# Designed miniproteins, single chains, continued (3), part 92

Each design is a single chain, and the fold is of that chain. pLDDT is the mean over its residues in the fold that is shown.

## One batch from the design tools (miniprotein)

Design m11190
Fold by ESMFold2-Fast:
Structure m11190 (fold): chain A 65 residues (1-65)
Amino acid sequence: LEKEAKAYQHGAELYRKSAENLREMAKHHEFDPEGTQNSLKQAEYMEKLAKEAEEKARKLEEELK
């Protein structure tokens, strides 16, 4: 249980970092609208996965009490 909660927290951190990298890449696609949109879409997806992992970790931590 504790190990599982930590795994989800770690996963969330990785997803957040991936989203930040993708948003940074999008800033450099000034004349590539398709590339910009693709990077932003992937960033939003990674942010969604991070939020879900954070929520799962929170619920697991609550179950420990």
Scores: mean pLDDT 76

Design m11191
Fold by ESMFold2-Fast:
Structure m11191 (fold): chain A 72 residues (1-72)
Amino acid sequence: SAEDIEALKKYLTDPHPSVVLFAAYELGILAENEEEYEEFKKYIEENVSPEYKEQALKALDEGIKAKPNLTL
């Protein structure tokens, strides 16, 4: 839901890397199309700490890959 996405976006600014990586992964699972994927990728690029930004982007991609091809 939109509320879940907004909560996960807030977790991307958490000081704990594990929380950020979890949030990025879950956003990947929730992305329904390429447009949402690009939105989440941009949000991570703009809001996640430089120290673990690359790891967060990888977690987003792993979330996308964890989705079944048709439906959940």
Scores: mean pLDDT 79

Design m11192
Fold by ESMFold2-Fast:
Structure m11192 (fold): chain A 95 residues (1-95)
Amino acid sequence: SEEDAKYAREAVRAGGEGNPDLASEYAQKAGATPEQAKAVRDAESPLVQANMAAGAVGGAATDGRSSKEAALAWIEEANRFGVPMEQAGPPAAPP
C-alpha cells in the first residue's frame, strides 16, 4: 500500500539519522519481521541502521508481507543515504 511505502521511507530515514528505535518501528510497519527490526535497532552506526532497515523492508516485500511500492520507496531512500542497493536487492530472480 501507499502507507507501506511511507513507512519504508521513514525507516531508512530514521536509521540514516541515527534513530534506531524509530527505524525498527517503521520497518515493522512496512512489513519487517520482529527479528529484522531488532537487527535494525542493534546496528552500530546510522548508515548501517539505514542499510538494515532497507534490507528488512525489501525482504518483507519479497516474502509478500509488504507491497512492491514499499520496496521501491526503500530503494529510493536507501540510494539517498548511500546504502548498497545490491546487498538488499529487489524481490527479483538472479540475472
Scores: mean pLDDT 66

Design m11193
Fold by ESMFold2-Fast:
Structure m11193 (fold): chain A 71 residues (1-71)
Amino acid sequence: MSKEKLEEEIDDSLVRMWRGISISSGWSQDDIDQISSLVENYLKAKREGNQEEAEKYRQQLQALLDQLDAS
């Protein structure tokens, strides 16, 4: 999935965090791919109305972003 589509569909706070880190940190392709997969799973769960699953993926995404920012 393209970065533009991810930015359009995720929460404003996650968009800012994800974009800031991806531009500034020089993340590896593997890190970017993991984040993209989690965002895609989060958006899928939201579209399906599975709030519990969406919250799970949102928490995993936030934890990964926090870990990468702390490095």
Scores: mean pLDDT 66

Design m11194
Fold by ESMFold2-Fast:
Structure m11194 (fold): chain A 125 residues (1-125)
Amino acid sequence: SRKEELLEKIREIVQENISILDTAIELVRDYPEIVKLLQEDLQLNQQLLSLIETDPDDLEGIRALVEENIQLNEELLKALDEALKTASPEDKPRIEQARAMVETILQNNLINLELIDEMIALQAA
């Protein structure tokens, strides 16, 4: 069904976000405040996968977790921008790479919101 297709796309995107987060944590491991925020984002993505598996009809709950992820992604981008202001020239490329990875996660979460909104519309029809 279209609902199953949309749910599978959300799962694939969340799994991609988890993989990106694992790599980003390693890139900035020497920046503990950024690592903390990345680990919080990883936990939210793991909670999102769990909710999709245990209660895939809780679309409002899924949507709320994606919105929380987006807010955390915006906080992460701000923290990375602050780190770039004081980082050594040697560290800047790693932080810039982590920033690009967080931008990808943010775009993925915005896509997930659109997919969830389509699922909610299908459930209402």
Scores: mean pLDDT 91

Design m11195
Fold by ESMFold2-Fast:
Formats: sequence, C-alpha cells, structure tokens
Structure m11195 (fold): chain A 79 residues (1-79)
Amino acid sequence: SEVMEELKKLVDEGYKKIENAYKEKVPLEELKKIYFEQLGKIQEALEKAYKTLTPEELEEAGQYVEEKMKKIEEIMKKA
C-alpha cells in the first residue's frame, strides 16, 4: 500500500531528523521544535492511514509507529 509506505517513510525520516539533531547537540529548544514538527507529520499520516488501510495493515502500521516513537522518546529523555 502506498499509504503504508508513505507512513513508514515519514516515521523513519522523523526518527532520523531527531536522532541527527541530538547527535549534533543542537540546543534543547531547537530539538523540541524538531520533535513537535515531526510528531505533527506522523500524526497526520496516521490519521490518513486509519481512514485508508485494512485492519491488518493498521495493526502493522500501529506497531511500526509505536516502536519508532519509543526510540524517539528515549532520545528526548536523554536530552
């Protein structure tokens, strides 16, 4: 599904942007800005996925997002 591929790509890109900002030691306020911008994009993609995907695809999508979000939250805890 194109919607599933788009969601996974957005989640991966969001994670990478946050991880890179953390590794580059950007100021906490800038890291928070990046974090909230990426969360907004992921939330919009999830809302689209919820309306479009099958129940089985939604279960896969939800698990994928939850696993990546857990990694993002671990970065934010360390910052």
Scores: mean pLDDT 85

Design m11196
Fold by ESMFold2-Fast:
Structure m11196 (fold): chain A 87 residues (1-87)
Amino acid sequence: MKAKENYLKMVEGALKVTEELARQADELLRISPKDALRYARGAQVAAEQARMLADLSGTEEAKKLAERAEEIARDTVARVEAALAAA
């Protein structure tokens, strides 16, 4: 009840953190690909936290938010790694 609602809100927070870290990685990619990789990996950690919280929530809504966070983090890391390989 209240615990499931709290976990869902925490997943929403973890998704926002993942989105912000991914955004910072994309901005840094033009300046410092090495620093961009650090932020991209931070997004992966935030997405992993979202997955753990979604499992605790047990709701389909939380699961979808965690899947979105995982997708954002994966795509961001792939972009940064591709840029590092090209540099």
Scores: mean pLDDT 86

Design m11197
Fold by ESMFold2-Fast:
Structure m11197 (fold): chain A 114 residues (1-114)
Amino acid sequence: KKEELKKIAEELRQLVEEMRAAGYISDEDFERINKLIDEALKSEDIEKQVDYLLEALTRLASIVLQRLAEHPDDPRVRRMAERLIEIAKKLKEIYPKYQKIVDQLIDSLRRALA
């Protein structure tokens, strides 16, 4: 579980860096999300790691949903949403306690992609 959470943190970091390079995320949001990822990686408590990653995931989802509304046919934004859905699925498998919140997030992204 701990190594799997680290991989999720790395996948989220890669996605947020790609979003910054594409101009889809502000410097303020980039710094906030990276801080959450750093706190998750520093935490020795699995529940705290998941809480930080879930907050990072939720913030990224809000940004991606906004970019999908602005650029619905941009294949880069659509791929970012699909990647975020896959990361969310992995987090749900590792920590089922947050399944309901994660499922709501996945459903929102899937509706925006339809």
Scores: mean pLDDT 85

Design m11198
Fold by ESMFold2-Fast:
Structure m11198 (fold): chain A 98 residues (1-98)
Amino acid sequence: MEEARRLVERAEEAVRRGDLATAARHAGEVLELFLQGKATPEEAARAAEILAEALRQQPFPGSEAVARGLEAMAEAFRRGRPDLAEREAEEAQRRALE
């Protein structure tokens, strides 16, 4: 839990600096820790929100669909439904490939 919290804080700091690559890396590490049972759903939700914000600041073709999926995933985590978060991520990825 403490490691995930520190990574979320570092990701937020990186976004404030405009270091989107570092923000995405730390946020991704939080999501990996969540899959290992070492992060709370709230920390995973914050990480997904940070990734969505980074994508909106540095857009690429398909990034809008990915960002929307990450926002939906964050909401699912906050509702305590990681199963729904996974489905939202999969659907967003599918739409981004269209």
Scores: mean pLDDT 75

Design m11199
Fold by ESMFold2-Fast:
Structure m11199 (fold): chain A 84 residues (1-84)
Amino acid sequence: MEGIVSLRGRVVEVDPERNEAILETEEGRYKVYLSPEALPPGYRPRVGDEVEVIGRLIDEKTKEILLSGEGDAIYAGAVRLVEP
């Protein structure tokens, strides 16, 4: 399994209290843990934003600690807003 993944998708859900977002990509929906260090300064993800996320697939146990619920999960190392 590759340690680093890159995803491009649309933000469809945001939980700012948990630093979680859900991205809709061509391959499906992914939960993303949005570390504050991964976000551009002053940027707050919004539903409808198109973003690129570079991060790692998190294992099932780490997913249970950082994120709740279902689906594949990514720990974001960097997030970039795609220009409209």
Scores: mean pLDDT 71

Design m11200
Fold by ESMFold2-Fast:
Structure m11200 (fold): chain A 69 residues (1-69)
Amino acid sequence: SEVTSLAVAARVLLVAGDVFAEMGRIDEAKQAYEDAIALYEEAIKRSTGEDREWFEKQLAEAKARLAAL
């Protein structure tokens, strides 16, 4: 589904951001987290109920990771 594709892409970017952060590549980590945030926001708009709640938790985690850079 479109929502599943957005969620998978967002997760890949979140993991990429973590890897860049571990490498000390802060600008690349920031960009990856910002891109993941945008995709989770789209997934939230296209979801409801339990799926939406799960994506909102993932969005909060991505924002927390970005803020910690």
Scores: mean pLDDT 87

Design m11201
Fold by ESMFold2-Fast:
Structure m11201 (fold): chain A 88 residues (1-88)
Amino acid sequence: STESSKEMVKRSLEKEIARIKDETAKALLEEFLAQVDNMTLDQLVDGLDALEEQIKKKIKNKRELIFAGSMVGMLHMHITVQKKVEQK
């Protein structure tokens, strides 16, 4: 469901925010987290894609980029699959 997808995204973001030490990356994740409940599934897919691109552009530390980027990329994949299931 849309609610379950949003809960998964929020939990993953909260866990990463607690781990991440880069203040720029943390701010990007916190800003996205604040918007999740107001998003449609389409906006979640587009938003996660945009967030991954911002992470790749703005995070210079390779380890932080790999962990945050991989998490956001996995979320984007999961929500994209969920959107396709709901369109059937």
Scores: mean pLDDT 82

Design m11202
Fold by ESMFold2-Fast:
Order: sequence, then structure tokens, then C-alpha cells
Structure m11202 (fold): chain A 120 residues (1-120)
Amino acid sequence: MISAKSEENARAIEEDLRRLGERGVELAKEVVEGEITKEDFPVLSLGLFGAGVLKDYKTYAEILEKYIEQAAPNSATDYYLLGKAYYKLGDTEKAIEYYEKAVALDPSFKEAREALEKLK
């Protein structure tokens, strides 16, 4: 049985993570409004963390798209995460597009392949 103090501590941690997430999103939104440089990548990473904690998949997708556009990472994982964000937003067409990009970069990426097969 979880004690009342453990539940209170868990809620306090969730609130602190929410506040940190909100600040991360705020900073990343300022960056994505302009031209993104490599110096901005730590702020974008903090924004992705924050959007994930807040389950703000729209902001998550916007930040990750800008990161991919500027960094040009040939990372199947980045495209897979972007596909998941669009799937959570109900944009199945974009989810399929990004899962296809992930599979094209790494055909052995099981999670991306399974997600793509399930949506087609």
C-alpha cells in the first residue's frame, strides 16, 4: 500500500517536473520562431523534454521538426518520435510519412516498422 506521504511526494515531483517542462517549452518556443543554430540545440532538447512531460504533442512535433530541419540528423529514432507525436495528435497521414522515413533510414527499426504496418 502506497503511504499518503509517498503519494504527496509523487504529486510534488509531478508539479516540479510540470514547472520545469513549462519553462523548457517557453524557451524552445522563442528559439523556433527564428533561425535555429547549433547553439540552440540544448534549449530545443529542454523544450522536447518539457513538451513530453506536459503531453503537449503539438509543441513536441513543432520543436522536433525544427531540430530535424536545421540539424539534418539522419536518425531513424528522430523520425520515429516525430511520427509518434503526430499519431498522438490524430494526424495519421503525417505519422505514416515520418514512420516511412524512419524505416527508410533503418529498415531494422522494429518499432517504426510495426507502427507503419499497423497504420497502413
Scores: mean pLDDT 76

Design m11203
Fold by ESMFold2-Fast:
Structure m11203 (fold): chain A 106 residues (1-106)
Amino acid sequence: MTEEERARLERLRDEMAQVGIEAIKAIKNNDKEKVKEYIERFEKLLSELQALRERTTDPELQAEIDKMIETIKKFIEAVKSGKITAENLPDGAAPVYVAVEKVFEK
């Protein structure tokens, strides 16, 4: 793993966390226009993560990227399908992985 690859992943993780918190707030506020905007931002982030995944051969870095990709995909699917709603999300700012875990937990 290079320092540059780790720094890139950390930046993408921070962006994912920020977009996720804002998306959850928008869902809680029933702001459909903002929800659409943040889903589009997640789709762009997904493309950037896939590009980074293709450039790296580090198995630890690949595993971290794969988890982020899976989390984003599940979140987008759950929002678009109506499985994530204001009623089933925690109050306030919450990480997107917590929202995904709560909705898809078996």
Scores: mean pLDDT 77

Design m11204
Fold by ESMFold2-Fast:
Structure m11204 (fold): chain A 97 residues (1-97)
Amino acid sequence: MDKIREALERLRETLKRAIKESEDPAVIEALRNEIEPLLKALEKAIEEGDLDAALELAMQLSRTATEIAMKSKNPKDRELLNEVAMEALEVADIIKE
């Protein structure tokens, strides 16, 4: 569980940084309305020991962040969104162990 918690803390801090540093208001809105709820659901699934749900939520969070990045015209915002997607994949990889 400690590895999962550390990866979750990295994901949370990466998302917080993306919201603070993103330049496009539409990207910030998508992070708050689409990504934050997925992170909260992921945290709840991990707390409840539902690793199957946690894996699916981590994968969904990564896919959603990547889709938002692909629609963004701002290179900095795309980089921040890709960092969020990568941290979500790290959570998924730890769960698969």
Scores: mean pLDDT 87

Design m11205
Fold by ESMFold2-Fast:
Structure m11205 (fold): chain A 94 residues (1-94)
Amino acid sequence: MAREKIEKKIEKLKYILNNNLDLDELKEIAKELKLERVLKLIEELEEALKKGADKKEIEELKEKLKREIELALEEELGLLDMIDAVDRIEQARK
């Protein structure tokens, strides 16, 4: 079922949000979950750090990265709720 795949994604997204991960570890998980927008933001943050961007620019990129991960989690939670609703309807009719 698609449910197990969604539950695994939710678990990993929660792990990222609840733990202070290194950029390398975060990048590996983002690649596994195919989070293209998150990967792009990680690359932008790595680039900014490499060129010695100011603290404000770094903090803005970190906040943007956290928000994109939170949005990905919300999308997966919504999909799980939809699957559960469909399962309940099917069981109630049979």
Scores: mean pLDDT 78

Design m11206
Fold by ESMFold2-Fast:
Structure m11206 (fold): chain A 99 residues (1-99)
Amino acid sequence: MERVREELKEMFRERMKKMLEKIKAAPKEEQEHALKVMKEVNIEFAKYLGDEELVEKAKKAKTLEEQMEIAYELLERYIEELEEEELRRLLEELRALEA
């Protein structure tokens, strides 16, 4: 089970890193739009998880890198809350998308 959680976290880390690099290579207008969307999504997700500290961090973060780090922290917390059956399904879905 711990190996499945670690594999999921690693897959999401790599995916987020590639997404950040792609966004940073995009025109400035697209980067500004991505920042706005990530901020809104991170605030909503942090509220859903009941993490007031991450809500405030998401509101104050001004860069794509900071928002991506917050997104990853939120995702790690979510993965820790998932049960074994949910973890296995999510891993299979991600492997299918990467293959």
Scores: mean pLDDT 80

Design m11207
Fold by ESMFold2-Fast:
Structure m11207 (fold): chain A 97 residues (1-97)
Amino acid sequence: TELAKDPNNAEALLRLGEELFRQGKLEEAEEYYLKALDLFRKQGNREGVARALNALGRVYYAQGQRLLALTLYEQAIRLTKGGNPEARENLARLEAE
C-alpha cells in the first residue's frame, strides 16, 4: 500500500495506538499497534518493531496477560540487543512482582 512506503505512517499508527491506550481503549490500541508492527517489519526497521512489541506488551499486561507481556518485552530487548530502555524497565517491573 502507499502507506507502507511512508516511514512516518508507522510512527503515526504507533502514536494513535498510544493515544487509544491512554484512553483505556485497549482493543483499539492493539489494532493500531499491530498495524504499526506490520509496517515496521516491512521496512526492516528493527527499532520500530521493538517499540511496537513493547507497546503490545503493555496492552496485554493491562488485559491481565502477564506471561504474553513478558514474552513481548523480552523480544523487544533481544531485537535491539538491550537498546529498548522502556521494554527493559517493563520487564524488570514484572520480574519484581
Scores: mean pLDDT 82

Design m11208
Fold by ESMFold2-Fast:
Structure m11208 (fold): chain A 70 residues (1-70)
Amino acid sequence: SMKEEVDKIVEEAKEKLQKAKSREELIRIVLETSRKLMDATDDQEYLDKALLELGKEAQQVLEKLEQEQA
């Protein structure tokens, strides 16, 4: 189903984000995943939820990376 595909894309992205070693890698993963989500669904509610979840994970990883580069 569309929901299962969207959920899978988000979970795979979270795994990639946790392995990101730089801000550039994090940005690339977010942009690539956002494109995949937009290609996977035209349902705004599913897209918004998935993007919010992706953004929350990315923010946590970004904060960790910024602490390591300070």
Scores: mean pLDDT 82

Design m11209
Fold by ESMFold2-Fast:
Structure m11209 (fold): chain A 74 residues (1-74)
Amino acid sequence: SSEGEALRAEALALLAEIGRLLRESDLSPQEKQQIENQALRLYLELERAVAAGDLAAARAHLDQMRSLKAQLEA
């Protein structure tokens, strides 16, 4: 669906931005890996939800990615 494509595009952009914020951060290597793994898991879960037509689950995973980005900006 067009909504599913938009959710995937936004999630991919968030994943890239989270990666940039992690590279620029003074976090420990362990913390960076933990956050990277969490972001990748959320992205994959969103991709699966969109493929299954579960747009509600996809939106929930996207919101969790947005929350993760916000934590890195704090």
Scores: mean pLDDT 89

Design m11210
Fold by ESMFold2-Fast:
Structure m11210 (fold): chain A 119 residues (1-119)
Amino acid sequence: SIEEKIDELEQRIVELAKNLDKLTPEEFIAQLERLVRELKEVIEEAKKNNASDETIQRIANLVYSLLVLLDHFASKHELTPEQRARLQRLRAEVQELAREVIDMAKSKGITPVFKPPEL
């Protein structure tokens, strides 16, 4: 179900946040690319199934968490030009997902509340 996918993504993001100091830039970028891909699938499924307000709120928190983690990692690590370009592309993709989630929330008359992950 979509809820099971959201539960898995929430757990993986918490684990990613806890392990940021242990990850190389390449490992972090690879994990972030997978999370963004899966989050895109979850958002498309949420649109198709007219997801609940609570589900949209949870998805909003996932998107916001990825932005916070990306910006935090980029601020703390020396990146090659290629790695920086990949992270900038991922950041743009996550921002696009944020816009899609905000649009879904607006269509339902809700304002999602963002809660940052513990870093």
Scores: mean pLDDT 86

Design m11211
Fold by ESMFold2-Fast:
Structure m11211 (fold): chain A 89 residues (1-89)
Amino acid sequence: MKRLKLKVTGTVGGAEIDVEVELTLKPDEPLEPALLEALRRVLPVASLTVDPPITAGDAKVGLVVTATVTLVDGRTGTLEVTVTEVKEV
């Protein structure tokens, strides 16, 4: 399995976001659903799209992807997601 640490920064619906997220995924698992679940713990997220679409196996330290977020109240925003750590577990 891959243990990933992600730095998630940006603004969604006027709220400034600066959080660290830790995910443990198989290499073939897509990042998008796991990131959505993790962000729902801190934000009322209705939907999320990761661009480019990546799996945990694609994740390398220093990789940056964009997350486009829609909140349950219809507010939107764009988050920068930076891979800060990758471990085999």
Scores: mean pLDDT 84

Design m11212
Fold by ESMFold2-Fast:
Order: structure tokens, then sequence, then C-alpha cells
Structure m11212 (fold): chain A 78 residues (1-78)
């Protein structure tokens, strides 16, 4: 449905934005946490938040395999 497609596209956009923050500023935990807060506000379902975090972490690791923030993010999403 349109709603399901829009929700999926929004999750992908947020995951890309979070991955960009993590890759660009790998030591800036404040920037990453601010983005996490935005995601949590838009998605009250913790399972959907975890899905977005897993997507972001995987994307960030593909771009920067040594990224500690990305590894932490994937761990938090379990």
Amino acid sequence: SRMEREREERKERLAEELADVIVREPTDFAAAWAKLAEISEEFPDPEEVAEILRRAGRRALERDPENKLARWLLREAE
C-alpha cells in the first residue's frame, strides 16, 4: 500500500542519514545521538527503530569497516 511504501522509504532515508553522520563524524557521539532521538520520535515502535539502526550500521560498515560507532549501533539494535 502507499502507507507501507512511504514508511519503508522514510526508514531508508533515516538509515542513510544516520550512516552519513556516523561515517562523517566517527567520534561525534552527540551528533549520532541527536539523529537517534529524531528516529525514535518518528517511530514509537522499538522494533522499527531497531530495523533502522541495523540498516544504518550495515551501511556505515560497508563504507568504513573499522567504524566503532557503527559496530556499537548494530549491538544496540539487537
Scores: mean pLDDT 80

Design m11213
Fold by ESMFold2-Fast:
Structure m11213 (fold): chain A 93 residues (1-93)
Amino acid sequence: MIDGTALVKPNEKLKEILKEAGIESDTVTLGELLDAIRRYLVKKGLIDTAAGPDVADVRGTKLGEIFGVDRIDLSDGQALAERILAAGATLVP
């Protein structure tokens, strides 16, 4: 549903999330960035298993600030990719 091989250049705020997931690259694939965000949410204990297996409550977190939302559905890769691009990841041709 998303092109996980598409290259993106994250902004400084998204780079901090990537650092927490162990990634320091200037350019990553969309798939790598999606995986990094998922790992970040798991590491921080933000997955709300009562709301669903892939729902994260990001209220009051840095990710919530970056995306401008209270919840992220990790099972919807298209919606997550759209939020990443809106939040400051630039597509690299």
Scores: mean pLDDT 74

Design m11214
Fold by ESMFold2-Fast:
Structure m11214 (fold): chain A 59 residues (1-59)
Amino acid sequence: LTPEQKEELVKEAREVDAAAVRMVIDGGTAEEAEAYGRKKVEELGEKYGLTPEQIAELA
């Protein structure tokens, strides 16, 4: 990843985390928030050519 791509990835990952937390605050379940997070991590992996594990290490 370029430094710019890494910065964008971290920003997007933080937005996903914030959205997952908001889901729980708004009365969603922890399971729903976790499923949302997993789906978004997979989408980020496909977008940046990384595995879900590599996304988790960077974010």
Scores: mean pLDDT 77

Design m11215
Fold by ESMFold2-Fast:
Structure m11215 (fold): chain A 93 residues (1-93)
Amino acid sequence: NAVEEAKEAFEKARKYAEEGANDPTASPLGRLAFREAAESFKKAIEALDQGDVETAKRYAENALKAAQVGIDYGTPGAKEASEAAKRALEALD
């Protein structure tokens, strides 16, 4: 599967994470976790731009762990961010 498919999926995951991080109805801990997830997804995209698939996978795994905290706290977009990130990782396999 193409690196471009993974980049699109990571960008989608990042946007959901950014939305959750900025949602005033979300818990403070959920918002913090989602700021961390958004940063990690951004770094995954940057790694793919440099051709470093292994670094991108590591950042995506870190982002998924942060997104799981968002899911546990009911943060809006958490499920969608997690699903998009998993699709990106699948595309890189």
Scores: mean pLDDT 81

Design m11216
Fold by ESMFold2-Fast:
Structure m11216 (fold): chain A 72 residues (1-72)
Amino acid sequence: SALEEKLAEEIAKAHEALLAGDYEGAAAHLAEAAALAKELAAAAPPEGYSAEETIALLDEREARFVAALAGL
C-alpha cells in the first residue's frame, strides 16, 4: 500500500540521517513516519485493538523518540 511504502521510506531516511549525524533531519523523518503510522493504524488497526488504542500507543512512542532525540 502507498501508506506502507511511504512509512518504510521515511524510516529509511531517518536511519540514513542518524548514520550521517543529522539528528535534526532524523527527528523530522521520524515525526513523518509517526504520522504515517497513525494513518495506517486508523485504516487497519492490529487484530484485537481499536484505532484509538493503536494511535495512543503510537503517540507514546513518538513522544519517547522526540524526547530521546532532544536529550530530554
Scores: mean pLDDT 75

Design m11217
Fold by ESMFold2-Fast:
Structure m11217 (fold): chain A 93 residues (1-93)
Amino acid sequence: SALEEELAAFAEKVKAAKDGETVEFTLPDGTKIRVTLKDGKPEEVEIELSDEAIEEILNQPELPEELKEDIRKNRKIDTELLKRMMKAVLASM
């Protein structure tokens, strides 16, 4: 599918990126992802959420209400918020 091709292309850009380089990707729903790479790993992440993506995230039962409120107000997920979300999901497993 077109999404699979775009995700594959994004993954290749991430692998080819140099330290400190920012790779940008836009999902079909309008969600924009920026990743700053270090040693082939995400050092900084910024995600600008579409309305559709926000609704999907807010419907996740594993996320604390505090994180949902932050997402609803800011419509963005930065590196710190992403780490908080990942910890919350892992803690609920």
Scores: mean pLDDT 74

Design m11218
Fold by ESMFold2-Fast:
Structure m11218 (fold): chain A 81 residues (1-81)
Amino acid sequence: GMEENIKKLEEALELAEAAGREDLAALIRKALELLKKAQEAEDPFEREELLGLAGIEIGLARILAEKEGLDEIAAALSKIG
């Protein structure tokens, strides 16, 4: 659910910040902001667009983490569905 995905992203953000990875932290923060906006959206079309945009940011963060061998962060991001 939405709340569970927000919690998983917050856990991934803590890992990125602990690793000193501001690039990853920025992508994860953007995804969190988009998911929180989606949670507040009353229009189903706006909600779907915000969820799609959040998915793009999560995907970019995962690819970057995988490319740089940050396996713990990549694994945390891969749990978000």
Scores: mean pLDDT 87

Design m11219
Fold by ESMFold2-Fast:
Structure m11219 (fold): chain A 93 residues (1-93)
Amino acid sequence: MEFERALARLHALAEEDPEAARALGRELGLPDELLEAILAYVRGPTPEVEARLAELVARVLPKEDLEELIKKAEEAGNEEALKKLKELLEKSE
């Protein structure tokens, strides 16, 4: 929650200056893979990019928060994201 404003700024920077967005993402402690997925999402939100972003976010979340993310993806109707998140839940055993 406290980094929601930072994520909004990252989103805005990703459209104008991808390098500045990467610098901000690193300051926030985001992995490079997650940062690249965020940049791809900002440039062209597609179901595939959304699924990739959800998958990478799920990898850095505690297992208990992963269930909430799955529920939100289901409510959003993103089948690709749901498939990827469910695969991660099965692998995390």
Scores: mean pLDDT 66

Design m11220
Fold by ESMFold2-Fast:
Structure m11220 (fold): chain A 73 residues (1-73)
Amino acid sequence: SIADEIFALIAAGRLEEALALIERHRDDGNALQKAGVKALLASDELARQLAELLARAGLDHMARGLREWVANR
């Protein structure tokens, strides 16, 4: 799935490829939300990295939501 691909790229440190994939699928809110959940379950650092990429892709509402979940643990 796109969520699994985004997560795998971030986990591997391939951040520019992850950003390109997010940009191509920026209208797929379900896939991006699933990627966010995977990152949150893995680590706060991976969740913060995904949030930064979401913000760079112009998805500020999703980036903020993910950062708020990390902060409120």
Scores: mean pLDDT 86

Design m11221
Fold by ESMFold2-Fast:
Structure m11221 (fold): chain A 112 residues (1-112)
Amino acid sequence: MEAKARRIYALAEKAAKEGELSEEEKEELTDLLSELLGVPRELARKAVEAALLLQKKYKLDAEQILRAAAIALGVGAAAPALSVEEIAELSARALAGTPPSEILAEIDALLA
């Protein structure tokens, strides 16, 4: 567990410093999050891509990238049909303090 958590943090620090991860590093981060949190790999992949989109737009630090990924996992689990871009937008609003009830209402509108 500790080795996986440290590697996740190291990948988040690299994303914060360099602005992006290679495809290999995105796959590694996806696998580590899927294994550590017990979530489907496809969900973890969408969360990683969403967090990296937010990092590019808002210049997030490592802890903010990990918080964005955690929120994106929740959004993606609630609405699996959403695109990475839609998950990223909803996750950004949640990070900015938008209440969960408003996020859920927006998910409902997007899936209509």
Scores: mean pLDDT 82

Design m11222
Fold by ESMFold2-Fast:
Structure m11222 (fold): chain A 89 residues (1-89)
Amino acid sequence: SEKIIEEKIKELGEETYKLILETLELARPVYETLVANPDDDELHRRIEEAMEEPEKKALEALKEGKYKEAAEYLLEGVRRALEVVREHE
């Protein structure tokens, strides 16, 4: 199933595919930090707040079929979340 998803992502165009890969790469440290700190409510809230506006914009772009713009907003959200993680240390 993952291979089918990867093939569909490539069909979106090379630029969109690269944005999705960068987003997944940067999302991994964020995810690992959340899993390592399950009871840190402040950290979880700060990450959620950092991603809220970018995720909302990404969902609106997806509804309009603007996949590249949606990927760019998701990447922005993950970058903001990663900065919260880096500040937490």
Scores: mean pLDDT 82

